# Designed miniproteins, single chains, continued (5): the designs that were tried, part 72

Each design is a single chain, and the fold is of that chain. pLDDT is the mean over its residues in the fold that is shown.

## One batch from the design tools (miniprotein)

Design m18484
Fold by ESMFold2-Fast:
Structure m18484 (fold): chain A 59 residues (1-59)
Amino acid sequence: GANAERAGRALAKLPVAEIERIGALSGQDLARAVEEVSGVKLSPEQAAYAVGLAMAERG
């Protein structure tokens, strides 16, 4: 959805190592890390999707 896509774009501005560090998190820790970077509150599933979008943009 649009919120996860917005979060993914914000994450894609980070160094790849930071995106990978966040992507290694799970559950509420992942959701919190994505919210802290992007300002977007997501479920853990949507946060994982946002990290995937950021990695696709950088790879």
Scores: mean pLDDT 85

Design m18485
Fold by ESMFold2-Fast:
Order: sequence, then C-alpha cells, then structure tokens
Structure m18485 (fold): chain A 96 residues (1-96)
Amino acid sequence: EDEEIIKKMAEELKKTAEEAIKEKLSLEDALRRLGATFVEGLNKIKDEDLKAELEKASRELVYKIAEAAARGDLEAAKKYIEELEKKAKEVLKEYK
C-alpha cells in the first residue's frame, strides 16, 4: 500500500512538472505546485513518523525538480522524480 502511494505520488509529480514547464512557471510557482503535489501524496501515508522521514529524505529532491521545471528541463525533472521515488522506497524498506 505505502509503496503504491509512493509510485502514484511520483506519477503526479511528473504530471505537475510537465504542467509547470508548459505554463513557464517561475521557480517560486513551480516549487509551490510541486510541493503541494508532494504533500498531497505524503498525506496518504497513515504513519506520522514514516511520513516525517519521507518528507525529510525528499525535500532536496522536490526543490531540484522545481528548479529543473522552472528552467524548462523536463529530462532533469523526470530524473530527479525517479531519484525521489527510489529514495522514498528505500526509506519504506528501512523504516519497517
């Protein structure tokens, strides 16, 4: 269930990054939208301690995704989203 939540969150982050690039959003606006998508995904995790660890592990990558989207670099944004999904799955395995 939690692994499926992480996978769906990564899919939503890709969609949000594509929309941010299409709309030519500033870094501030891209970060706000990608941050909102990330928080919505994390809110589906019921364990508050696990949620906090996932947030801590992923914060830097959310910023990098937003920065890539703001400069129109979809390839870099997708790569950072893949790294975020991988890190989040590692946290899930270690936290059990």
Scores: mean pLDDT 84

Design m18486
Fold by ESMFold2-Fast:
Structure m18486 (fold): chain A 92 residues (1-92)
Amino acid sequence: MKEVKEELEKLAEKRAEAEFILYAHYVLRIGLPEEVIEKAKETIKESEKRVEELIETKVPEEEREKYREEFERMVKEKLEEILAKLEAEAAA
C-alpha cells in the first residue's frame, strides 16, 4: 500500500509541473514555445493513464475512488508548493 502511494506521489509531482507550464502560458501569458506546451499536455495524458493502470491493478475496487481523490489532492498540493516557491524567490 505504501508503494502505491509513493508511485502516485511521483506521478502527481510530474503532473503538477506540467499543469504549472500550462498555467504559466494560458493564465500568466508568459508565451512559452508550442513544443513546450505540447510536451506538458502529453505528460498530463501519460500521467492519467499510468494512475488508472496503477489503481486498477494494485487497488481493490472499493478503494479506487479514494485513491483517485488522494491523487488529485497531491497534484493540487504540489502545484501550490511550486507557486509558493516562486513567490518566495521573487520576494527575496
Scores: mean pLDDT 80

Design m18487
Fold by ESMFold2-Fast:
Structure m18487 (fold): chain A 92 residues (1-92)
Amino acid sequence: GTITAAGPGKAKVSGLDGPVEKGDGLVLRDANGEVLAGGSVVEGGETSAIVKVLGAARPLAVGEKVTAVVLGGDGAVRAEAAATVTSAIEAG
């Protein structure tokens, strides 16, 4: 999948392995499993979502490999994507 900037403080995540809904939680992890950023789904989809990226530990660089994990309101993993960053995402 890909993570692409979708406006101020937003990104589009593609390549999700299941459907996600508005209000679902988001965690981005690096290749070492460290949390890079949190956030929430602002627009759900079957294989992609628009997300708010919040509390990024550092900027995400173009070409970086990350795992996007989407969490339901119960805290259960709803969907995941192994994704490449295609637009720089600033720390926020």
Scores: mean pLDDT 81

Design m18488
Fold by ESMFold2-Fast:
Structure m18488 (fold): chain A 85 residues (1-85)
Amino acid sequence: MTPEERERRLRELRELAEEFRKIVEEFLAKNPDFSVKLEEVEKLAEESELSDELVAIQGVAYDFYKEKGEQAGLNAFYIGMQYLK
C-alpha cells in the first residue's frame, strides 16, 4: 500500500468513526433505556471480518466505554454493527 493510500484510509476511518458516533448518539437519544446483552455483542464480534467499518465501530465503542462505561461501549458496538449489514 502506498503512503498516500494509507493517509486516505486513515481519513476515511476518521470520517466513518464520526458518522457512526452520530448514529449511535441519535439512536441512544431516542432509546435511552437501550441495553444490549453481552451474548449478542459476542456473537456479532465472532461473525465479524476485519474491515475499515469494523475498525471505525470498534473505535467508537471504545470511546463510549471510556466516557460512559462498559455497557455504553457494548451498546455502541451493537448499534454500529446494525448499520454494517
Scores: mean pLDDT 79

Design m18489
Fold by ESMFold2-Fast:
Parts: structure tokens; sequence; C-alpha cells
Structure m18489 (fold): chain A 57 residues (1-57)
């Protein structure tokens, strides 16, 4: 009955995998490079702030 929830979770998984890979790269990069990578990826401001808070904290 929750096939819709499963499909939504799969769609989020597809979206999360590139973000997890990006976050792992950002941990290895200086803040200036990390900021540039996020701008190039077209991430919204809230997401950029969350990634910076998570990877630096």
Amino acid sequence: ADEEALRRAEARGQRYLPLVRLANELIELPEEEARRRMEEAGLPQDVKDSILDTTRR
C-alpha cells in the first residue's frame, strides 16, 4: 500500500547519493573551493548552509 512512499524514498535516495558524494569532497576541500563547488551545483542557500554546518561541525 505504501509503494508511493517507497518510490518517494527511492527518488530521495537518487538525490541524496550525489549530495553525499559532494559532501565527502567538500570535507577535503578548503572553504573557498567548497563554496565554489556548491554554487556550480546550483544548490539553494538553505542547502548550502546545511552542508557547511554539517561538514564543518
Scores: mean pLDDT 65

Design m18490
Fold by ESMFold2-Fast:
Structure m18490 (fold): chain A 91 residues (1-91)
Amino acid sequence: SVEEFKEELLRRLEEELEEVKKDESLPESIKKILIETLEKMIELLKNTPKDASLEEIQEKLNKLLKEHAKKFLEELKKRNIDVEVDTSILE
C-alpha cells in the first residue's frame, strides 16, 4: 500500500540520516547539505496526509531534491576551487 511504502521510505531515510551523521569521511559542507536534505525529506513524509497518493508524494520529494541538488552542486564547486587554491599554495 502507499502507507506501507511511505513507512518503509521514512525508516530508510532515518537510517541514512544516522549513517551520514556518523560518517567522518564526508567533507563537513557536503555532510551538512546531506543532513539538511534528509531531514527535509523526513519532515515532508511525516507531514504528508495518510490519504495522499504515491504521485503526490513523489512530486513533492522530486521538487525538494531538485532544490537541494542545486545547493549540493554549488558546494561541490566551492570545494573544487578551494582544493585548486591549496594546490597552488603548496607549489
Scores: mean pLDDT 70

Design m18491
Fold by ESMFold2-Fast:
Structure m18491 (fold): chain A 80 residues (1-80)
Amino acid sequence: MKEELLKELEKLEARGQELVERLEKLGRTEDAAFLKKTIESMVKSAREAIKKGDYKTAKGLINALKHFIEQVEKKIEELE
């Protein structure tokens, strides 16, 4: 479980970074900065939950981050 959660979180962090770079390429610097801060905060919280062995909270945070990234990706596709 711990290894699976860490791998999923790392994949989501990478997807988030790709979206930040896409926003920066579109000249959406403030949106990119906001997205970066939000992802960093959510990733940090999820990692802290995993470190504490709170896998229920970690899974909930990972699911929330996944949903957030999917919503942002759809919005960016509309801007491209």
Scores: mean pLDDT 84

Design m18492
Fold by ESMFold2-Fast:
Structure m18492 (fold): chain A 73 residues (1-73)
Amino acid sequence: MEIAKLIKEYRDAVKSGAPEETINELIEKIKKEVKKWNDELLERYQKATTPEEIQELGDEAYRRLKEIRDALK
């Protein structure tokens, strides 16, 4: 997951004392990837017509959130 990779890069940059400009660039990349993920899930949710399709979207969202949570460790 791209967001998890960017979060790791952000943490590594902070730990290494990277310039504020570099840290801000990583924050902007994370924001763009989060927006892209949200837009993709919303489009799929709008196309979902069955309870099974909605459940599948929920399971995918949970997996992606878990990857983000694990990257924050």
Scores: mean pLDDT 78

Design m18493
Fold by ESMFold2-Fast:
Structure m18493 (fold): chain A 66 residues (1-66)
Amino acid sequence: VEVEVREEDGKYVATARGNGLTFEVTAKTKSQAESAALGLARMPREKIPLGVEIAKLAGLEVKVTE
């Protein structure tokens, strides 16, 4: 799994790909964004919806694209 992290508007955006999906996570720190994006990309496909909701409850912004 490959992850890219960029700084945007004082926040960190991590992009990771897995299970044919692209996960883009925005967080206040690089470590939070990278860990969340990698976790979602490595997660079993059937658990991804739950993982996304947990990340959002933790205050992260999550975008999932095919």
Scores: mean pLDDT 80

Design m18494
Fold by ESMFold2-Fast:
Structure m18494 (fold): chain A 66 residues (1-66)
Amino acid sequence: TQSERVTVEVELPGEASDEEVRRAALELLDRVVRAAGGTASDIEVEVRTGPDGRKVGTVTAVVTRP
């Protein structure tokens, strides 16, 4: 069994809602996990506004493979 911490980041315009940013980040994580053939746990999502006013969504998870 192999476990690895994976971090995915998305950047959207400042007009995007926190909900939209969170959804985009989670969708990208799902694609990464599927490509790895693993399962995700300890999923954490953070949404921030960057210095240029754009929205940044960061999702971190532990991906475990058999």
Scores: mean pLDDT 82

Design m18495
Fold by ESMFold2-Fast:
Structure m18495 (fold): chain A 80 residues (1-80)
Amino acid sequence: MTEEEKILEEKLPLMFKDGSVHPSTIQEAIDTILERSKKEGVDPKTLIDPVIQEKLDSVRGGGNIGRAGNLQNVLKKYLG
């Protein structure tokens, strides 16, 4: 019923079809972005870069920058 729910319903299947990133990783990132968007009242696409950066910062032993870049590209393609 919200605009964010429509984005999830419409665009999430397209992200899965892209095949660049595992579906569960996409779902986790989308859930984080939509939760923050709802709390802060900002456009979900503006939260992509901060959410990816926080995931990198939380990973001990040097995060996989390549996987983060692929996730960022998928999110921007379908949420931007």
Scores: mean pLDDT 69

Design m18496
Fold by ESMFold2-Fast:
Structure m18496 (fold): chain A 81 residues (1-81)
Amino acid sequence: TSVLQSILDGLRSARNALNQGDVDTARTQVDTSYRIASSNPDVPSQAVDFIGQALDYVNQGDVDSAIQYVDQAINIIEQQI
């Protein structure tokens, strides 16, 4: 029920999709997480920035960079839960 928990679950699902080569699912999950995070003032701005960068890299087809930024966002959000 926490917004942070919902974002974390979405990012973990995106990370799993990226590992499996399911770029379309990953893009949808990162985009959804970014929209939720950017509209919620309780989410750390650094995490929002990392989710945004992950979305940019997914859109560029740079899966490895997208994974790195998703992992960074997960680490920050986990520290808040």
Scores: mean pLDDT 87

Design m18497
Fold by ESMFold2-Fast:
Structure m18497 (fold): chain A 78 residues (1-78)
Amino acid sequence: SMLDQLLQQAQEILDTENEDESMFNKIEEILTQVGQNNSMSEQIQFVKQLIELAKEKGLDALAKYLEGILEALERLEE
């Protein structure tokens, strides 16, 4: 699926990039694509998966940024 492809792209970014502005910009581009073609529930699930992956890789600043996005999406779903 497109979500699986976008998740794979995000995983590659997290594996190959430093936790800097470039990584955050690339992840934001992926999240924009997720937001355009997927339900709110699918967007929430994607962000949750990405948070767990970031935490597993020790990308604490990215994980915190994504947790903020998750909170915003969950407020919109309510």
Scores: mean pLDDT 84

Design m18498
Fold by ESMFold2-Fast:
Formats: sequence, C-alpha cells, structure tokens
Structure m18498 (fold): chain A 61 residues (1-61)
Amino acid sequence: PEVEEFIEKAAETLHKYLGMDLEKAKEEFRATVESASSVQEGLDIAEAFVLIAKAIDKLSK
C-alpha cells in the first residue's frame, strides 16, 4: 500500500508540473519498483520518487 501511494504522488506531481502523461508515469514508476531485487529495494526506490516529486513541487513555486 505504501509503495502504491508513493508512485501515485510522484506520477501526479510529474503530470501536474511537467506535463507528463499520468497513466504512463504511473506505469513506468510501477515497472521500476517491480524490477527491484527485493521488497526493501522497491521501497527505497519508491521513497526516492517521493523525494524527487516533492523537490520538483517545491522548485515549481
């Protein structure tokens, strides 16, 4: 559930501020997380996406 929430936040931020297609962004982030070697690595990747999304949101102001 946490991973899904992080992916949604990252994708929505990229869609809103950078104009990326929302569904494509979600699918790419999901594929990246699912390609991880372990659940912990997937969570670390999801956390990185959330931090990047927050940084983009902050810089857009």
Scores: mean pLDDT 70

Design m18499
Fold by ESMFold2-Fast:
Structure m18499 (fold): chain A 65 residues (1-65)
Amino acid sequence: MIPQIRKLVSDVVDYAQSNVLSDEEIEKLLSEFGERLRELGASPEQVENLVNGVRDIMLQERRKQ
């Protein structure tokens, strides 16, 4: 994986774990995350897989409130 993509994933996960996000905020953040992944050269399949993985982490973190 490109190092910039790994850092972006880590930063987004850390943000989600540190903040209580609404459904609207989660979808906005994931939209911005997906766009940034595309700019870094991730394939459409990689973007879908990473966005879905991060969404699952965010939803799990919200359930722990």
Scores: mean pLDDT 77

Design m18500
Fold by ESMFold2-Fast:
Structure m18500 (fold): chain A 68 residues (1-68)
Amino acid sequence: AMPYSALVFVDSKTDKEKLLSVPGVVGATDVPNLKMTAVLVEAASQEELDKTIAEIKKLAPNAVVLRF
């Protein structure tokens, strides 16, 4: 299990295939009631987690990040 993880909520219009192609993205699940997609991100370091989140934000600039 990776020590660093986050859930990133993006607009459901964001390309799911592009989200899944980002290194560190382990899954994406639709949240229909919020019209959003929840993206699970895992990394071996804080720096790699931040890089993955930055790449997701290039696809979805208004993404909401919940870190664990």
Scores: mean pLDDT 82

Design m18501
Fold by ESMFold2-Fast:
Structure m18501 (fold): chain A 105 residues (1-105)
Amino acid sequence: MEAKERAQKAADAMSSKKREDITVEEMKAALEALIEYSIAVLKENGELTEELEKAIKNYAQALLKDVAGEPLEEVIKLVKEAMEALKAPQEVIDQIIESIKKKYK
C-alpha cells in the first residue's frame, strides 16, 4: 500500500525534526499522507462510512489550512462540519471550538 509507505516516511521525517525546522509544505505532505493511510485502512477493514470519510477529509483540510496560516474562522468552520458529520453532541462540538479559539487567541 503506497499510502502506508508515504505515511511512514512522513512520520519518520517529522519525529526527527524540531517543530520550527519543519516547513509548511513538509507538514502538509505529512498530514495528507497520514490521512490517506487512515482512509485506506478504514476502507480495507470495511469500517469506512460516507460520513466518516467526509469528516476525516474536512478535518484534514482544517489542519492543512491551520498549517498554511489560514484565518481561524475557516479552521473552525471545517472542524465544526467534520464533528457534525460524526454526529457528535452539540456540547462536545462547542467545547472543541472553544478550545481552538483559546489556543489561537
Scores: mean pLDDT 62

Design m18502
Fold by ESMFold2-Fast:
Structure m18502 (fold): chain A 84 residues (1-84)
Amino acid sequence: VSREELEAEVHLAMALMIVGVAKATGQPLTLEQVERALELIRRAEELGAPEEEVRAAGERLAEEALKSEDPRVRELARELLERL
């Protein structure tokens, strides 16, 4: 495993942890959490993470973000789904 592959895996795992904690607690994602998760997924993609894993992470993030009462969070989720 290259350093780049490891960094990609870590970034995806961190994004999925943000989504997983929100789902487990029943608390909607905040704007800051969505922005952080999006940055982590984007960085993983730049580092060569598999397209399938990037898409799966994005789908999980969007699903959870759409539960938010914040229209900014829902807009980010909609934009993400359009790119998947």
Scores: mean pLDDT 83

Design m18503
Fold by ESMFold2-Fast:
Structure m18503 (fold): chain A 95 residues (1-95)
Amino acid sequence: GMEELKKILEKLKEILREAEAAGDSLVATLTRNVIETIEKYLEGKATILDLEIQLGLAGIVLGVSKIAGDERSAELAERVRELIEKAIEIAKELE
């Protein structure tokens, strides 16, 4: 439920720290936007559709990272994508 979404936020904040430490502006921006969207969802200010939009953006970042041959960025983007998918699953169970 809500506590599981909070645990996802903790994991996303860890990924954000890793991306920032690596100077990965693309993954850092993605992760920051995902954190903000989940926080807004918890406040009743965002919808499951907003989370699904973030999932689409994570897929684009992953694709760009793979084309660029940046294995680290691709790994971080995939971790973000998996956490968004889990957040959507939990959000659907709450509604």
Scores: mean pLDDT 90

Design m18504
Fold by ESMFold2-Fast:
Structure m18504 (fold): chain A 91 residues (1-91)
Amino acid sequence: GSPLGQEAADKGSEASELGERAKKEKDKELARKAAKKGQEALKLGREAVRDPSTDATSGAAGGISGIGGAVEGALAAKAAGDEEAAKLGFE
């Protein structure tokens, strides 16, 4: 099927990087981007873990990475003072 685990890992990594930049720069736009990418990574990670056609190892790794990115994105959004974007990172 689709490389959901790989997409989740990639988006999770991007969310984490954007989250760290948002915290350093206190940039609400970067915080929103981090939260949105984290949310996408989380959704893809959940699908990858749940999909029986996905390689279990890759799916699990992608899912975990996606969740991590979502959390970091939400924390960065909160640190930047964007509570709405922070909430998106956890949903």
Scores: mean pLDDT 67

Design m18505
Fold by ESMFold2-Fast:
Formats: C-alpha cells, sequence, structure tokens
Structure m18505 (fold): chain A 88 residues (1-88)
C-alpha cells in the first residue's frame, strides 16, 4: 500500500497510470485490516485530486462514499485526511 500511495501523489501521472493505481487500490478497501483500508482511502484521495477523467473521478468518489460508512476510527480519520488532500 505505501508504494501505491507514493505513486498516487505524483502530479505528473497519466490518466492510464492513475486508473492502474485505482484498480490496484480498490480491493484494499475491502481489507479486514482497518490500517490497510485507511491507506487505500488516502491513495484514492490522491488519485481523485490528480485525475481529470470524469468517469474515473466518479468511480473514486463512489468508493470513498462507501468508506464514509465505516464505523472504524482509523478509517474515519483517513476519510478526514482525504478531505484535506482534496481541499489543497
Amino acid sequence: MDELIEKAKDPNLTEEELKKIFDEVLPYLDSPDPEVQAKAVLALAYILKNSTDPELKKRIAEALQKALTSPDPVVQEAVKKAGEILSE
């Protein structure tokens, strides 16, 4: 996950590269480990910030919306941090 977050932070990624990272990250949202789910949320926030593709942005927003329903405080903190990333 840490490698995927680092890749997602790069503002020079192509839409194809962002989509590949999205496809790699998405399964981690269903991880039984809240720390892994939290890292997936952060990676998705960076992909959403760097993407200009409306379809990809919509899919990421739907995945993040699902994460908002998590009762886990680690995931909730990651969602707040994602909001901060997107407001920058």
Scores: mean pLDDT 81

Design m18506
Fold by ESMFold2-Fast:
Structure m18506 (fold): chain A 84 residues (1-84)
Amino acid sequence: MLKAKSGETVTITLPVDPSLDGKKLTVELINAETGEVVDTKEVTVKNGVATATFKVPSKPGKYIVIAKDEDGTPVSAVGLVVEA
């Protein structure tokens, strides 16, 4: 699980199947308590990883970063804890 301080910038690296190399994924930053989608990024998979940079939300709490394929299927996810 990743940790970040409110108001900072965090770079999330999500491992994915290398067969997805060159494909576009939608990466969503979601508040795990409310289900609110706080931010979305479109990223291209390179060498089996999807990399997205987010501004850390001002609201502390538990978040999840989910990468979805073109069909909307989750292919990778990581937890993020935001501290005040």
Scores: mean pLDDT 83

Design m18507
Fold by ESMFold2-Fast:
Structure m18507 (fold): chain A 63 residues (1-63)
Amino acid sequence: SKRQQVQELLQQVVARAQALLDAGDTKRASAVMRMAQQARQLMEQGKYDDAEATLQQALAFAD
């Protein structure tokens, strides 16, 4: 389902942020985590398409 796909994407974004933090990129990790938090808020509002777009932007930024 869309909800499960977005939750899986959120998990990937959080893992990527943790990897950045472990590598010492604290500023990028912080930005990625803020985007993950925004996506969680969108998911709570049922806005899964907006949450997916935010998480995809977070993954691109984490590259």
Scores: mean pLDDT 87

Design m18508
Fold by ESMFold2-Fast:
Structure m18508 (fold): chain A 79 residues (1-79)
Amino acid sequence: SAGSRLKKLAEIEDEMALEQKVKEAERNMEETIREADSLKATLGIPDEVYEKIVEEARKNVFEVRMDLISRKQLKEEHA
């Protein structure tokens, strides 16, 4: 039916959007680490602050990846 095909298309679009968000999160992580390196060099931020910035950036990438995995698992369970 047309409704079933539209639902499947929306699920594919959501999955592709999440894959794009993973790539964007990875780029944002690289940019955040670069900025943190600059702050450490310019302002002398403590190592603990630097590590926290890096961990938060990596955690964001992990969460976006987990959302993608969860979406794929839900799709497979209904396939």
Scores: mean pLDDT 77

Design m18509
Fold by ESMFold2-Fast:
Structure m18509 (fold): chain A 77 residues (1-77)
Amino acid sequence: KGKEAIEIAKKGIEEAERLVAKGRELLAQGKAAEGTGMVLRGMGIGLDGGLKAIKLGREAGDEEAIKLGEEAIERYG
């Protein structure tokens, strides 16, 4: 079960990366409202996913999950 929860957290971080990247593209295209909303949503998902990955990774002893979570918090915090 711990591994399943860690995988969900990792997928959340991956989706956050996609949303932030897409939001920045929209900002570059002059779509300020859409781009800003997407970046903020992605940042929120990334922070939540990062915190979950660290917590679950520490509980499971998964160093890869902990590192991924710490990188997400550094990037989105």
Scores: mean pLDDT 82

Design m18510
Fold by ESMFold2-Fast:
Structure m18510 (fold): chain A 91 residues (1-91)
Amino acid sequence: MSKEELEKFNEQMKQTVDFYEKDKEAYIETVRQTFSSLSEEKQNEIIKVLEKGLNEIKKLLDEDPNDEKNMLKILEVDNKMLEEITKIALS
């Protein structure tokens, strides 16, 4: 991934964190709609994964948004969230 792609991804993650912080209920409802084919129990597990990941990303964004190491850590957190969500959905 290029530096430009990392910066663009970082900006998108900031927008997602801002949405979550401004209206958690609307964010959670969007997640439930996305995973509506899954049980409520699985939806709740996915929501917990996303909330944990978004809080971790927020801390990294607050430290130094121009630090390439923090940008890569944000990408790593996102990848871990996607892996965990996939495991829950397939369980």
Scores: mean pLDDT 83

Design m18511
Fold by ESMFold2-Fast:
Structure m18511 (fold): chain A 98 residues (1-98)
Amino acid sequence: SEREKILEKVREAAEKAGLDEETKEEVLEGARLALEMSPRQALLLARQALREGRLPRAAGIVAALLARRGASVEEIAKVLKSDREELEKLIEELEKEL
């Protein structure tokens, strides 16, 4: 399925980014949740995750949305290494495209 292909792409990107197993699980949980809802709802969840200090979850949500738009494993790996300010900027850019 397309959902499984996106999740596999995010998983490959997390491996390439050198994330530990705990961080990978949080990223994949964020990605999975994003794929169960609209892009607008997913971006609201990403903002909530940032407010809660859940950076890997927010990164996973953003990664899944970018993967759905055809972003490469390499591009997604960069997103997964992003800090809070970089993730806030990415969320703002994605919100403008809704």
Scores: mean pLDDT 89

Design m18512
Fold by ESMFold2-Fast:
Structure m18512 (fold): chain A 74 residues (1-74)
Amino acid sequence: DYLLETIDKLIELAKKLREEASKVNPGLAARLDEVIERLKQVKEDLKAGKITEDEAWERIQEATRELAAVVREM
């Protein structure tokens, strides 16, 4: 499933960024923890059929924008 694969890749990226952020800024690490939890929730909701693919994509795009914002502050 392309959506589930995309979510997993974003979670992996966010975890790597979180490790780096934790060395320099606890606030950025906390923001990344929130992104990781939101992506995990999207994955679980999608697997349970609680959200549509369109809703999942919207939430993925929101998480991607937040990841980009955090990277700009690192």
Scores: mean pLDDT 85

Design m18513
Fold by ESMFold2-Fast:
Order: C-alpha cells, then structure tokens, then sequence
Structure m18513 (fold): chain A 88 residues (1-88)
C-alpha cells in the first residue's frame, strides 16, 4: 500500500541520516541497498506486530529521531519473540 511504501522510504531516510551522523560520510550502492532491505523488513515485522495503514501513515510523518525510536521498538519486540521461541 501507499502508506507502507511511504513508511519504508521514511525508515530508509532516517537510517541513512543516522549513519551519516555516526561519521559514515558516504554509503555505497550495496550499503544503501542493504539499508533498503532493512527498512522493508522493519515494515514487514511491524505488520506482524499489528501495525495497520494508519500506523504507517503516522510513522511517515514523524521526525527522523522519532522514526529511529520506533525502529528500535519494533526490533526490540522482534528480538523478544525470537528469544521466547528459542526458550521453548
């Protein structure tokens, strides 16, 4: 959907900005493609955690710093689910 695509692009932009602020001045094409894959996976995992179109529309409107916080939250939830699976 358009909302998911907008969220994915916003996540990618926030990730690129984060790495530049960390002193990575230039990202290669392969590194940019890897970050796009990460953005795509974050959106997929957010859907599994219950994110709908309205959540993705809101995410796409957030400042980059808040987008990074939401990415961390989503990744933390995914990590918790993986850990629970491994502790079966």
Amino acid sequence: SAAKEAAEEKILEALIKHFKERGIEELSKSEQEALRTVAHLVVKYAEKLGFGAADFEELAKLPDEEVLEEIQRILDEVEEEIVKFLLE
Scores: mean pLDDT 79

Design m18514
Fold by ESMFold2-Fast:
Structure m18514 (fold): chain A 71 residues (1-71)
Amino acid sequence: MDKYEELGKKKFEEGDYESATRYYSEAISEALREGDRERAAELFRKLSESLRKNGKTEQAESAEVGARLLE
């Protein structure tokens, strides 16, 4: 399992959306480096949710666009 994705999930469950956002961003970088576009798209959606929970609506919309571009 991706260590950064796991850390992101843990922080999201703790309500630490700022840290969840950081870890999901790292997980996206790893997925893209590995050429795993499908996993990167899923992670962009998780990033978007974390950003919305943290009140970062414009950044959340950008992350959702990122997910759609990978499909």
Scores: mean pLDDT 84

Design m18515
Fold by ESMFold2-Fast:
Structure m18515 (fold): chain A 127 residues (1-127)
Amino acid sequence: SLREKVIELVKEIIEAILAGDRQKAINYALQLTQLLIDGEPSREELYEIVIEAAKEARKLLEGVTLTDQQVDDLVNAGLFAAMEARMQGRDDVAYAINLLTTILAAIAKGRWELADDILKVLERMKE
């Protein structure tokens, strides 16, 4: 499914960041943008994808300490992905990528309460 492919790409982005391969992370983030554009998800499906990808990333990052540089690399990958979506006229996809990036950065910084609060808002907006 689109959701499963997005989760796999998010895992690949995180693994590239942990390996210190910033360019690989950016390349996977751009693939994520194209996958979301081509998949043409509904607004509800976009929110569900963001929520599930964030939950899977939280599991992957459990017990892992990210450096400030790794968090910056993660945010930069998200920035390139969102810029690509906007360049293709897909503001909805850019918005979803920015939301996902914000949640992932909160998780990576150990701001679990902030990540949970954002996820609760998204769950209500999905329903």
Scores: mean pLDDT 87

Design m18516
Fold by ESMFold2-Fast:
Structure m18516 (fold): chain A 100 residues (1-100)
Amino acid sequence: MKVSHEEAKRLSLNLYKALRGDEEALKEVIEFIVKQLKEEKVPEENVGLYAASYLWVPLAIIQDEESARKVAEKIAKALVEEGLLKEEDIPKLVEYALSR
């Protein structure tokens, strides 16, 4: 995993905006996660946990479980559309993302 300090800050800021309903910020978060998963060649069975790891700190800080769950579900669905995650594993990614 290669994430610069500036990329990590941008991801966190975009995730905070997405939690407040910013769909453009959510799209940037999804594009970043998809890019990282493809570049790192993460095995399909590990995609849910790997993607969830980017969300742990921002989602834990916000303390809004409903908004956090909705954002995690949207990210998981986008990963299914990209062929990186199985639809049956959406609940698993969401559960991992909400683990504090």
Scores: mean pLDDT 76

Design m18517
Fold by ESMFold2-Fast:
Formats: sequence, C-alpha cells, structure tokens
Structure m18517 (fold): chain A 93 residues (1-93)
Amino acid sequence: MTLEDLRRELARRLGTSEEELARAEAEARALAAEDGVPAIALIGERPGDVRAIGIASPDEEAVKRFLELAIELLDAGRAPDEAIGDAVVRLAA
C-alpha cells in the first residue's frame, strides 16, 4: 500500500472531506516551516474531535508506519483522538 493509499484510508475512516484533508496538510506544512519536521496537524470542531490529520515529514517510511498504526487502532475500536495520540507516542518512543 502506498503512502497516498494510507492517507486516503485514514481520511475515509475519520470521515474527512477532501477540503478538510487539504487544510490539515496545509497546517502541517505551516507548522513544519515554523518549527521544523516532523509536524502533525489535527483539525476538529472541539477538543477530542479529530476530523482531519495532516503530516509533514521527509521520512515517508515513518509516516507510513504512523498511518498504519493509527488505522489499526481505529479498527480496534479506539476513538480517533486516542488512536492518533497512541500512534504518535509509540512512534516517538
């Protein structure tokens, strides 16, 4: 599965629109420009709500592992914010 396939699969599971995905990716690029890579942006309507995720990193294999883990945790019945938070913690450790 390609990086693009994994991004689309996660977006589908979160119910992300193409516009929301584009905003999240733009936000991640802005964060990367200001604070460096890797950068992750989460878009939601309120605290704990995750509707879109954007990731900016030159390490495509790390991004793939993150997306695969997030999808796996969502499949296991984790809430979106918990699934993404757990994926970030496990890959940063």
Scores: mean pLDDT 75

Design m18518
Fold by ESMFold2-Fast:
Structure m18518 (fold): chain A 76 residues (1-76)
Amino acid sequence: EVEELEKRIEKAREEAKEAEKKLKEAKAAGDAIAFAAASLRLIGAKIEIGLLKIRLYKLLGDEEGAKAAEEELKKL
């Protein structure tokens, strides 16, 4: 399951990177609808990454890592 979670985190990070690119493009173009859509996708990807990291660290017994991931998730 650790390998599966790591792969899912990597995929979610790629999704976040793509959403961030779209967000910057929409902001530069003044496209409010595209900006809103990209913002939601970026936040969703960051939430998914945070939840997957918490689960990964708990499986590894890394209490500090899990707590740090939870704090980052709350920051969103």
Scores: mean pLDDT 82

